# Designs tried in a protein design run: designed miniproteins, single chains, continued (4). Part 66

Each design is a single chain, and the fold is of that chain. pLDDT is the mean over its residues in the fold that is shown.

## One batch from the design tools (miniprotein)

Design m14423
Fold by ESMFold2-Fast:
Structure m14423 (fold): chain A 74 residues (1-74)
Amino acid sequence: SVEEALERLREAARSLGLSEELIERLLEIFREGVETGDVEAAVRRMLALLREAGVAEKDALRILSLFQELLAAL
């Protein structure tokens, strides 16, 4: 379900040390990707958010992988 995917994404981002504010913005982008079906736009917005927040490239790529996996499973 979308709620289970959001919870999994939240826990992964939290484990990587992202702030709660950044996590909530990430989850909002994920919800928009699910609702619109525009995966490419959601991925671009997510990567821009993580870059602006100064998230390490290694961690951003891990979030990207999970984000794409979770969207593909819905």
Scores: mean pLDDT 86

Design m14424
Fold by ESMFold2-Fast:
Structure m14424 (fold): chain A 63 residues (1-63)
Amino acid sequence: SSLSEKFMQALNLHSQGVKAFEEGNYEEAIKYFTEAKELAEEVNARSLVEESTKNLEKAKKKL
């Protein structure tokens, strides 16, 4: 379904954000976590919204 496709995209964006964060690319991590959060909110994936929000705030604190 369209919702399942958006959920998989949100997971992929979150994974890319984690990788960017681990590599010290904090601005790139912010972009990925922001997009992951937006898609997770569209599909009501609460746990992914909470995780993306937490990681987004962690990345912002590194700038």
Scores: mean pLDDT 89

Design m14425
Fold by ESMFold2-Fast:
Order: sequence, then structure tokens, then C-alpha cells
Structure m14425 (fold): chain A 74 residues (1-74)
Amino acid sequence: MSKEYIKKAKDYIDLGNKYLSQGNTVEARRYYSQSVFYSKKAEEEAEKEGNEKLKKEAEKLYNESMNNLNTINS
């Protein structure tokens, strides 16, 4: 489960970055928000599983998504 959430978070970051590069901040915000949601789910699930590597990966994705979202919302 956590690994699937990590995949979704990565895919949504990539989509957010793609739309942001095209100047579409509305779609970029939508996809970064989805990445925040799935990376947080991945972090919680990885913690329950005791999978420290996946937890750290999820935390990294969460921070990246939040930073990107905050940057375009400022």
C-alpha cells in the first residue's frame, strides 16, 4: 500500500511540474495537492509497516510537494 501511494505522489509531482512549466498554475496546484495527499498517506502507511526507507521517501515527497505548492501560492 505505502509503495503504491509513493508512486502516485511521484506521478502527481511530475504532472504538477509539467503544468507549471507550461504556465498552468491552476493545474499545477491541483496536482501538487494530490501529491501532498498521497505522500502523507504513504508516510502514515510506511510508519505502520515499520518501513523506515519508504517513510523517509514519503517524507521527502511530502516536503517537495508542499514546497512547490507554497511557492506557487505565494
Scores: mean pLDDT 85

Design m14426
Fold by ESMFold2-Fast:
Structure m14426 (fold): chain A 65 residues (1-65)
Amino acid sequence: SSRELRILEAAVSGKTVRELAEILGLSQPTVSRHVRKLEAAGLIVRDSAGRYSVSFAGRQLLAAA
């Protein structure tokens, strides 16, 4: 969806759920739901500090968009 593409674009530099919510003007629960779906799809990864970054597959999708 276009919202999930916006989350991927915002996450390219490594972002927490809070930072993504602030950047995108969404609630943290809304962002959490979308990032879980993107993580399950292998498009983003979460580090030990809770930062989400775009995976190789996610970068390929963004390059094709």
Scores: mean pLDDT 80

Design m14427
Fold by ESMFold2-Fast:
Structure m14427 (fold): chain A 85 residues (1-85)
Amino acid sequence: MKEEIDKIVEESIKLVRELMDRYAQEAEAMGRPDLAARIRQLGEETIKELEKLKDEPDVNKVKSRAASLVTAAAIEAIGLLLEGE
């Protein structure tokens, strides 16, 4: 169970890093390095919250919380890009 939780958290962190880096690159391409910095900061804050899930013993709660955190981060990053136009 602990191995499954650690795998879910690590895969979620990897996904957040990949998504936030891509969205930050889009912001930079738009000439908005300020938005890129905000998106990268959002990613780092989301990763810290995901790391805390390693202490949760319920794998279903970890899956639910990880999905919610990844989804929320993606929505916020997309919102920042749309406001930056």
Scores: mean pLDDT 85

Design m14428
Fold by ESMFold2-Fast:
Structure m14428 (fold): chain A 58 residues (1-58)
Amino acid sequence: SPLEKDAAIELLSLLGVSEEEAKKLTLEELQNLANDLAKKLSAEQATDLVTLAFEKVM
């Protein structure tokens, strides 16, 4: 859905990925990149970032 892509872009932006570069990626590529970056975070940090990204999209 459009919200999934927008939320993934916001999440990656919070992780230091350029929003402009993230917009060029497919949803699958965004999910793969987010998963790779999430491996470097604690579960609590990952949850907080996802929540913040959804608040900005909604």
Scores: mean pLDDT 71

Design m14429
Fold by ESMFold2-Fast:
Structure m14429 (fold): chain A 99 residues (1-99)
Amino acid sequence: SKEEYLRKMEEIVDEGLEEMKKEKDPERIRAIADKMTQELVAVVAQAEADGLPREDLIEIIRRIIKRLEEEKKKLDPVIAEHIDDVIRSLEHLRRRLEA
């Protein structure tokens, strides 16, 4: 269901943010953010392959972007910068699905 894919994406965000908060090295923070992006994109690709409607894929992406924007406000500036990169990647994916 749509809710199951959303929960998987929320878990990826929870794990990635927890990992980034433990790191002081910007290169390690970047690597965690890159992995988070790859895992989030993979969940969307799997949901599409499983037959989830395009409208539901777009909704899931928008909900995760909204969560990341809110979480970003509470984060260290270095981590927040890398979360901006994750958001940009998800926005790019959303626009491709809307085309």
Scores: mean pLDDT 89

Design m14430
Fold by ESMFold2-Fast:
Structure m14430 (fold): chain A 76 residues (1-76)
Amino acid sequence: DEEEERRKREREERKEKLKKQLLEEGFSEEQAEEIIRLLNAAELLRDRGEESGSKELLERAEELEKEAEELKEKLK
């Protein structure tokens, strides 16, 4: 529906902005895409966890966000 399509567009816009920021920080396009992939997966799990009230899904989302941050540190 329109709400789902709006959320998809918002995620794509955030993805593009984040990719530009990562490239400006010195990451390669491939590295930026890997980081964005993890963050997008985390966002989907967070949305699902908030909708269902699942602590497990929210915790999993935080794990993926942490993995993305660790990847950023390793690639610097």
Scores: mean pLDDT 79

Design m14431
Fold by ESMFold2-Fast:
Structure m14431 (fold): chain A 58 residues (1-58)
Amino acid sequence: MSLEEQIIEEAMKKFEEGASIEEAVKYAMNKAVLAGLSIEEAMKVAKKAAEEIRKKQE
């Protein structure tokens, strides 16, 4: 599993454990930046996490 996929799964798990979408997205972005991804790459990871969470709600 890629680093980006791992971060997205962790963000989704936070949401499933009771975090808001905003908290899960912020978690994904912060974790991506700390892992060495650029701000642009971190934003893409956060966007993908938000999209995956929304898919599960539909």
Scores: mean pLDDT 80

Design m14432
Fold by ESMFold2-Fast:
Structure m14432 (fold): chain A 46 residues (1-46)
Amino acid sequence: KFEEDVKETIEILKKQIEDAKTANLPKGVIDRLEEMLKAAEEALKK
């Protein structure tokens, strides 16, 4: 369950990052989303 939940979160974060970029949101918002995506991806690697 945890791994599946993390994979789901990664997909959601990727979509949100794309949406944020297309909406030209502040760098701080995009940066936060990218940090969360990186953390989620790292959680799945080991």
Scores: mean pLDDT 79

Design m14433
Fold by ESMFold2-Fast:
Structure m14433 (fold): chain A 84 residues (1-84)
Amino acid sequence: SEAEELVREAARLYEEGRYEEAIELLEKALALQPDARYQAAIGEVYYKLGDYEKALEYYEKALALDPDNKVIRGNLEKVKKDLE
């Protein structure tokens, strides 16, 4: 799908350290398809940028879409601790 192609390109940009461009593509993918994985990926990129408040926001949005996802919950708790 177009959303999955955007996510693959965002992953390449992330590996290159092009975090802001990775976020732009992930936001485009999210606009095409509401998916907990895309919300969590945006959270991860914000965490790498040191924007813990935005990382928290996106992990909370991801967990709202997939409440039983232990990986997203673990990342959310890690960010909460980093903000305390």
Scores: mean pLDDT 87

Design m14434
Fold by ESMFold2-Fast:
Structure m14434 (fold): chain A 67 residues (1-67)
Amino acid sequence: KEEAEKLAKEAAEHAMKAANALSAGDVETARAHEEKMRELLKKLEELDPELAKKMREAYQSLKAHVA
């Protein structure tokens, strides 16, 4: 569970950085953070698939509000 929490925290940090970059018009930086987030969420999905799904949905919502 601690490993899943760590992956979720790191994925959330990259999601926020990606959203902030999109808000600033920095598409390349946003893509880099989205890629890191996807890698972390893929690992999280093997430990906690429901949490990974919830985090993907949260990022899509966040992206819609800033882009």
Scores: mean pLDDT 80

Design m14435
Fold by ESMFold2-Fast:
Structure m14435 (fold): chain A 70 residues (1-70)
Amino acid sequence: MPSVVQLVQEFFDLVDRGYVASRDDPDTRRRIDDIRQQVINVIFTQDDDQARQQIQRYTQEVRDLVVRSS
């Protein structure tokens, strides 16, 4: 079962890859920045169970932005 720490690490690794993939797309970068800030807020304000659920959701949103269907 993934810990909150593991989910946070996975999320920030994906964000770093997302910035590389979207270097020529400032709109996508801005959306990634907005999602990143939401995850930071979740880490400091939510219980572990809520944090896991929200971080997984935000990780999927970043993934969809970076590897979205054609």
Scores: mean pLDDT 78

Design m14436
Fold by ESMFold2-Fast:
Structure m14436 (fold): chain A 63 residues (1-63)
Amino acid sequence: MVGEIFRAVHDFTETGPNTLPLKKGDRVLVLEVLNDSVVRVRNLETGEEGNVLKLALERIGRE
């Protein structure tokens, strides 16, 4: 999962502290797995970093 690229499956709003809002289709690079439900990512469209729910993401590749 770390180092893999995912995309947002739907628009997601901020759900808590340090969360990153996503738009459907945004590509994110996984930087860290924090727990079973949350990963830290970089949004490749905006350059912003933050925490997102794993259920928000669909795997599209590894670079």
Scores: mean pLDDT 75

Design m14437
Fold by ESMFold2-Fast:
Structure m14437 (fold): chain A 109 residues (1-109)
Amino acid sequence: AIDEALAEIQRAGDEIAKVFEELRKNATPEGVELFREAFEKALPHIVRMARAALEGNPEEARRHGDEAIKVLEEAKKKSKDPLVQEALDRAIEGFRRIAEAYVRLAEAK
C-alpha cells in the first residue's frame, strides 16, 4: 500500500520533470519562466499533502492537492502559447496523481 503510493508519487514527479525539460527545449524563455514560477508556487502544497498523509488526514491532503492544481490552472490562463498550456495540463495531471496517492496514504491505517 505505502510502497505503491510512493512509487506513483515518484512516477508523477518524474513525468513533471520530463515535461519541464521538453518545455525548456521547445518553448520561449518567457513560457519556460511562467511554468517554473507556477511549479515553484505549487510545490509547497506537495510538502503539505505529505504532512497531511502522515497525520492521517485525507481531506487536508485533498485540499492541498486542489490548491496546487488551482495555481497551475491560473498559470495556464496567463499563457497564449500552446506548448506552455500543454505542459501545464500534463503538470496538472501529475499533481492530481500525487494528490490521490497522498489521500490513499492518509486513509491507510
Scores: mean pLDDT 84

Design m14438
Fold by ESMFold2-Fast:
Structure m14438 (fold): chain A 69 residues (1-69)
Amino acid sequence: SKEEVIKLLETAIEALKNGDVAAARRGLLDALELASDDPEVAKLLQEALQTEDVEKMIELLEKALKILR
């Protein structure tokens, strides 16, 4: 559901801020699977998974959250 995707993204952002990139990436894979019906959100999550820049990952996830809310 949309609410599950929001929760996964909020949790991923928190993990990134705490330096746990591995936990964040696992959450993003789960969120991407659930967000398959929203191409704009899916694109942002795919871009987040392709970057090594934690600040860029957070920016992309915050953009996805803005679309979902």
Scores: mean pLDDT 84

Design m14440
Fold by ESMFold2-Fast:
Structure m14440 (fold): chain A 70 residues (1-70)
Amino acid sequence: LSEKEIEILDKKLKEYLEQLDKETLEKLAKRDKEVLSKQETPDPLILYNLARLLEKLGKLEEAKKLFEKS
């Protein structure tokens, strides 16, 4: 992802995620993890989205590892 694309996604995801409860964030993270587990080559957009969800859930170390892969 380009720096500009990351900035736009970050802003939109931040606004969206702030309105979601913890249960919904966990459900979305589980779904993204399932999709990624079935992919031989992980989709960078799904990796980025999952990293943002994990960051909001306080799973900062997991989020950092995914940002490094995206």
Scores: mean pLDDT 74

Design m14441
Fold by ESMFold2-Fast:
Structure m14441 (fold): chain A 62 residues (1-62)
Amino acid sequence: MDFYTGVLLYNEGKYEEAIKYFDRTLEKFPDFSNAYRLKGLAYDKLGKYEKAKEYYEKAKEL
């Protein structure tokens, strides 16, 4: 599952690659709240704070 691969990449510090796998997860499951949360965390780690906030808010709405 793309989500699991994204989690493994996130744990390895490969945040940009992790985001790609979370994007694939969200293409198939657009309401998957945990994928939005982890995408937000990955953007936070990359210093993209506005994008991180956007995805945290999407996760809260689901």
Scores: mean pLDDT 84

Design m14442
Fold by ESMFold2-Fast:
Structure m14442 (fold): chain A 100 residues (1-100)
Amino acid sequence: SPVEKVKAEIDRTLEEEYKWAKEFLEYQVKENDDVETIKEFGDLVIESIRYLVRRKVDELAEKYGLSEEQKAEVTRWADERVKKIEEELRKYLNELIQKK
């Protein structure tokens, strides 16, 4: 279905962004001694991913000709996926800080 195609492209985008975000956060933890600064980079990365995914949903909804109901379904699904990635990135960042 068009909905499944959009979800698959969002998942691929999230996998690529998650990998990049982890590498970026590892670098920031290594280069910065201030925990507050490191946490601010975590927040910026999460906000960046959320913004990118919302833009991607709009773009793909137009590309695949989704109805308003289908777009709403994909948006809710994508927001839940982003929330889980946010939780995993925050957990990963805290583990990196503890090992520092």
Scores: mean pLDDT 88

Design m14443
Fold by ESMFold2-Fast:
Structure m14443 (fold): chain A 65 residues (1-65)
Amino acid sequence: EAEEALKKAVEVSTDPIARAGANGALHALEEGNEEAAIKGLKTAIKVETDPKAREALEKALKALE
């Protein structure tokens, strides 16, 4: 499920800004705001530099799109 992929992305994010973006996306998704969740994930992907964390974030984004 998209929520589970997003929870995993939050757990593996290494950059504090990327983690905050992913966590914000999770909260937006829980509130039913898919557009805000997608925007938060795209921001997190742009700032995250760890390849494994980026893969998890991209997987969460793909689950929402």
Scores: mean pLDDT 79

Design m14444
Fold by ESMFold2-Fast:
Structure m14444 (fold): chain A 66 residues (1-66)
Amino acid sequence: MELQITFNGGPEKQIAKILALLGDPNLSVSRIGANTLVITYNGPQADADALRSELESDPDITVSEV
């Protein structure tokens, strides 16, 4: 699964989530922008779905499929 993640409040408010994403061994980061990450998840689909759901639940984060 490949996702574009946008941090609408700027990255500073979401630093803990950004660090958790960058530290996940099942994640590959394809692109880093000023307020965006493009990630690919290589783990189980259930964990990918849970990650997407968690990110989409944050009002300061927008998630789209690439």
Scores: mean pLDDT 74

Design m14445
Fold by ESMFold2-Fast:
Structure m14445 (fold): chain A 65 residues (1-65)
Amino acid sequence: SEVSEAVGGFLRGVAASIEGLIEIKFEGDEVIVTLNKDTPEARETAEAIEKAAKIMGYKARVIKK
């Protein structure tokens, strides 16, 4: 379901943040995901968070450090 997809994306993002692969900031109606390292795993996780944020009505951006 849409809710399950959104929850799954954010849980994946939390795990990646704990591993230091990404950072997540929440600014108003926008979610900003920073890639600490440009790896396929980090990019895929950032895309999942971006999709989850969009499903919940937020804007999202992915940036590289």
Scores: mean pLDDT 78

Design m14446
Fold by ESMFold2-Fast:
Structure m14446 (fold): chain A 95 residues (1-95)
Amino acid sequence: DEELFNKGLELLQEGKLEEAKKLFEEVIKKSKDEELKAEAYVYLGRIYVAEGKLEKAIEYYKKALEIYKKINADEEKIEEVEEAIEKLEEAIKEN
């Protein structure tokens, strides 16, 4: 699962967004590691932001936030995702 996640990061670095999405989706489906699943949701959110699909990005960030709160993740990680959601919601309202 971590190997799939790392391969997804490599594809993302290469700008291969569709291939990266597939690997992060596989991590979410196959992994039993809740933290790794949350990280995969964050990266899916970032990819959707890059594609201009802001509502979809918010959906994935909210899934990551739900997991981070459940596992008592670091407060800074929670705040980062919450701020990302707020900024995207503001951007949608301005359009």
Scores: mean pLDDT 86

Design m14447
Fold by ESMFold2-Fast:
Structure m14447 (fold): chain A 91 residues (1-91)
Amino acid sequence: MITLEVEGEFTITIEELPDGNTKLTVEMDNDDVYGEATIALLLMYLSSTFGVDAIVSAEGDRKRLTVVLDQSPETVEAELKKAFPKAKRVE
């Protein structure tokens, strides 16, 4: 599991699934206007880069974007770092 933090605003979790696919999860606060803009940009990026649909959900005070990608975790991490150059790996 790989976790990326983007400037303290939101967290991206990259998880390898048993079939070798990658589960991507982005979490941010529900009241965060920056988070809403970021999820919209990320949806456009994922659609253009990987050609997949993303699921957006809200639970309590958090917004969550979840998507399953037919790509390796390492490939997904590399592409996310291109989209978010200030993203840092946490642990």
Scores: mean pLDDT 70

Design m14448
Fold by ESMFold2-Fast:
Structure m14448 (fold): chain A 72 residues (1-72)
Amino acid sequence: SKEELRQRQLELIGEILRLIGEIFDLEKELEKAEKEGDKEKIEELKKKIKELKEKRKELLKELDKLDEELAK
């Protein structure tokens, strides 16, 4: 039903907002690690940020698909 699609849309928006917050916090940690020259921590943070950005991209695609289905 459209109600189930709307509920899924709200859940996806919530997950996307959480990921945005996590990415923001990790990017701040990355800036600190880069200033300190901690090469190992820099690489770990870059990898984690990349993984979260890829997850955000996937969820945004799911949201776009739901928006198209709801517009019908």
Scores: mean pLDDT 87

Design m14449
Fold by ESMFold2-Fast:
Structure m14449 (fold): chain A 92 residues (1-92)
Amino acid sequence: MSPAEVVLRKLAEVQALAADVLPTLPAEEAARVERLLGEASDHIVRFVATGDRAAADAAIAKLRELKELAVAHGHDDLAAALDELIAAVEAA
C-alpha cells in the first residue's frame, strides 16, 4: 500500500470513530471537532495531491488538537486512531 493510501485509510478510520463520538459531546465541543476534522481532512487531501509539507504540518496541528479533545472526553479509541493518522502523515 502506498504512503498516500495508508494516510487516506487512516483518515477514513478517524472519520468513522469521530461520527460515533460526536453525539456524546456537548454541542460546542461537537462543532469544534467537526471543524477541526474538516480542516485536517482538507489539508491531508492537499498534501496527498501536491506533496506540500506545509499542508501536512497544518493537518498534524489540527489532528493534535482533536487528540487533546478525545483524551479530555475519555475517547481512547479515537485518540489512538488520531496518533496512527499523525504517524502516517509524518511518515509520508
Scores: mean pLDDT 86

Design m14450
Fold by ESMFold2-Fast:
Structure m14450 (fold): chain A 63 residues (1-63)
Amino acid sequence: IDKKKPLSPEEATELFQKAVKLLAEKKYEEALELFKIIAEASPDEVLKELAEKMIEKIEEELE
C-alpha cells in the first residue's frame, strides 16, 4: 500500500471484514486500529461512516 494512495474499495471491504472478525473475537485494540485505517483511507463513504460508528462502539466498550 502506497503511503499517499487511499484504499481501493476491495481493500477497504477486506479490512472492514477483518476488523469485524477481530471485534467478534473481543480483540478490541486490533479491531480499533483497522477501523481507524478504514475511516481515514476508505474511498467508500458508507464504509467510512460504518468504521466511525464501530470506533465509537469499541471506545464505549473500553470505557
Scores: mean pLDDT 77

Design m14451
Fold by ESMFold2-Fast:
Structure m14451 (fold): chain A 75 residues (1-75)
Amino acid sequence: PEEVLKEAERLAKEAIELLSNSKSEEAIKEGIEKAKRAIELLDLLYRVSPPEYHEFIESKKEEIEKEVEELLKKK
């Protein structure tokens, strides 16, 4: 379970770095795909996790979605 969370966090970080630092259309598309994958992993983790972790996972998902949305609005 922790490995899935770490992978989702890694993909989210890479997505944010690509969207923040790149002006290329290819890098923007790659960033979006990595962000989508991070959210997919968090959704999977939510389904297999005990209820006590659900709020934490939802919070992480919302944080990533908000940050990616704000970066895309600046493009």
Scores: mean pLDDT 79

Design m14452
Fold by ESMFold2-Fast:
Structure m14452 (fold): chain A 84 residues (1-84)
Amino acid sequence: SSADRQRQIRVLRVFRGMARSIQTSTPSQVDSIIQVMERGSQHQSPSVRQVTQQVIDSIRTNPSVVGSVIAQQMMDQQIQQIQS
């Protein structure tokens, strides 16, 4: 439904904000952000959970500005898919 799509988009926008915060975060803060994203995705649709896991994997592989930018782009792509 339209309401379900809007809820998924809001969740992805929150996760996008968390991914952006990685740019200014210490390694321990990055681990905390990852844990919050994992918990926040548990009750979401399978596609949102899959994208969130890909984002987490990207951050763990590149725990830097580059990993944060890739994570934000993945979230933006999923938002566009849901809006379409």
Scores: mean pLDDT 78

Design m14453
Fold by ESMFold2-Fast:
Structure m14453 (fold): chain A 87 residues (1-87)
Amino acid sequence: SLKEKIEELLEKILEIAKATGDKEIEKLAEETVEAARNYLKGEASIEEVERKFLRLYMALLAKGLDEAAEEIAKLSRELFKLIKEME
């Protein structure tokens, strides 16, 4: 289902963030995933999810974690595509 695919993408985002070994990045990823899950429950706006992803991406770039930033950017694009398909 679309929901199962979305949850797979969210888990991959968490795995990439944890693999960096950076606790700030891990926390930002957890907050981003929570915002996405809250959106799916009707408890957050899409704009909040987009803002959280942008914050995570910018933090990754600021820390020189360019590979992780690109992977998370790709997963976020896939996530937003699936969310649009649910509309």
Scores: mean pLDDT 88

Design m14454
Fold by ESMFold2-Fast:
Formats: C-alpha cells, sequence, structure tokens
Structure m14454 (fold): chain A 62 residues (1-62)
C-alpha cells in the first residue's frame, strides 16, 4: 500500500531517506489503528488521503 508513496517521496528533490522513513512509519501506524476500529477498507482510503496530503506538503517545501 505505501510502496508507491515511498517511491514518490524519494523522487522529490531534497527529501532525505530518513524523512521518507518517518513519513511511511507514521502512516503505517495510522493504518494499524484505523484498521482495528474501522476495518481495512476504510483505513486504506483514509491513509491514502493522508499520504496525498503529505506528498503535497513535501512538494511545497522544495
Amino acid sequence: MLEEFKERLLSIPGVSEEEVKKAVESLEETYKELSKSRGEEEAKKIVEELAEKKLKEFEKKS
């Protein structure tokens, strides 16, 4: 699920590998919590939306 997000972050100039790792870990943690309370399908949709928001923020920093 987060493989594409990780690849897209790594393609942004100036983003460090450590920043990518922290962003992915944060989203994985969120997915785990949401999967327990709302089910996997809902958690996936929410995490995908959060991933797009994070990508946009990293692009703005560049």
Scores: mean pLDDT 79

Design m14455
Fold by ESMFold2-Fast:
Structure m14455 (fold): chain A 66 residues (1-66)
Amino acid sequence: EEIEKLKKKAEELLEEAGKLSKEASKLYEKSEEDPEAKAQGDELYEKASELMEEAKKLLEKAKELE
């Protein structure tokens, strides 16, 4: 129950992080022409990294509860 909830939440965070990382990659492709796109890409990548770290914490908690 508790373990399953943590794993589900982690999966949702990883999915969101994947979406943001993909958006950041598209912005980085445009950064050659648009310096603002690089800054926006950096922001999205930072947010994706935060979500991945949160997901890792949830997965570690789930592992501890087993």
Scores: mean pLDDT 81

Design m14456
Fold by ESMFold2-Fast:
Structure m14456 (fold): chain A 69 residues (1-69)
Amino acid sequence: MDIEEEIKRMEEAAKFLRDLAEKYRGTPEGEIARQAAEVAEKLIEKAKKDPSLAPFYARQAEVLKESLL
């Protein structure tokens, strides 16, 4: 069970959302993606502070990413 892999997956999700926010900058869709990226980044910080909850935070980040597709 690799907490480092879970954190990396969350970082990839946050990067994806940031790239969407930049691509659609100035649109309502871009603003939603920007807010989602900020939430994903906060989840990464929480996972780093409490690695035992990292799978829980990774699941939240994945759901957040999928809700915007």
Scores: mean pLDDT 79

Design m14457
Fold by ESMFold2-Fast:
Structure m14457 (fold): chain A 70 residues (1-70)
Amino acid sequence: SKELEELKKKMKEIASEISEAILNGDVEKAKELFEEYKKLYEEIKPHLSEEEQKLLEEEIKRMEEAIKKA
């Protein structure tokens, strides 16, 4: 659906912004963006396959670890 496509697009954009914030040393911004990313994941989760859900959960774990190390 169009709504699902827009949510996926927004999540990809936020993921890129998180990476940029980490690279710039802006840990506080990265944390704020990560909270937004998790909220979007909760919204999209019921519309995802089990495989898509697992892949996004792995991405969330990687983001959390990257932010903790920053």
Scores: mean pLDDT 85

Design m14458
Fold by ESMFold2-Fast:
Order: sequence, then C-alpha cells, then structure tokens
Structure m14458 (fold): chain A 83 residues (1-83)
Amino acid sequence: DPSSATKIANFMIRQMRPPKELYPKVEEVAEFIARLYNEGKEITEEDLEELRKRGVPESLIRAAVMYSSGLNKSNLEKALNRP
C-alpha cells in the first residue's frame, strides 16, 4: 500500500530527524514496514541483510526492527491514523 509507506516514511522522518541525504533510505525502510503491516508479518533477518546490502545505515536498520515490533508499533499505528 503506497499510501501506508508514505505515512510511515513521514512518521520516521519526524521521529528520527535524519539528514535529507538519508530520506531515500528511510523510504525503503518504510516500504518494508508497510508490507509487514499489510501482511501481518514480522521483519526477518534476510530482510535486514538485504537492507544492509543496499546501503541502509545501521540506525535505520534498528528503526525498522523497532517500528515493526510491538514496542513502537502502537505509536506508528496512531501516526497512520488507522481505525
């Protein structure tokens, strides 16, 4: 869902305030998180390795784990304005 990925990317940018150079990598991470929400799945180690190979920095890898797990998931869901 492209709309969900865009909302997640905007949420992550507001929360982490990364440099603008990092925005494309935030968008890649947001796409992964959006798929997890839509499919009801958790992020895998293979997904994390793929993001690392694509040049995603460890700070965003950590964010992917945080925002795809229960600890920060509710805050992200509130930001997505979901029912």
Scores: mean pLDDT 71

Design m14459
Fold by ESMFold2-Fast:
Structure m14459 (fold): chain A 62 residues (1-62)
Amino acid sequence: MSTGLLAQASEDYEAESPEELSLKKGDLLEVLGVVGPGKVLVRNLATGEEGIVPTSVLSAVE
């Protein structure tokens, strides 16, 4: 992990656009940056996929 905060998906999330990432509860994520109020760009550490998710579906792991 080069930069970013660790987070975990607290619930399943279905992407609403091609720029968003679908998540499964328990997925480990690296937060790459804040893209807007309540929205972050993340990378799924298991798949390597990147996308935007709402912060409400994330919990801190650190």
Scores: mean pLDDT 77

Design m14460
Fold by ESMFold2-Fast:
Structure m14460 (fold): chain A 63 residues (1-63)
Amino acid sequence: DIEEMIEYVKLLPTDPSKSVAKIVGIIVRLMSEDPELAAKLAKIAVLSSTDPEKAIKELEKLK
């Protein structure tokens, strides 16, 4: 769920360990259902560590 991922990206500055674990869980779940979307989300997850605002905007485009 893209909305769930957005919430965990917002949580990164406050609780990075929880956010990373949840984001990875979402990507792993999607790998069997939609591997193309999972790859896009993984790329955005990497971006979120440097620019969380831009990462959130990219996730909003996928909704």
Scores: mean pLDDT 79

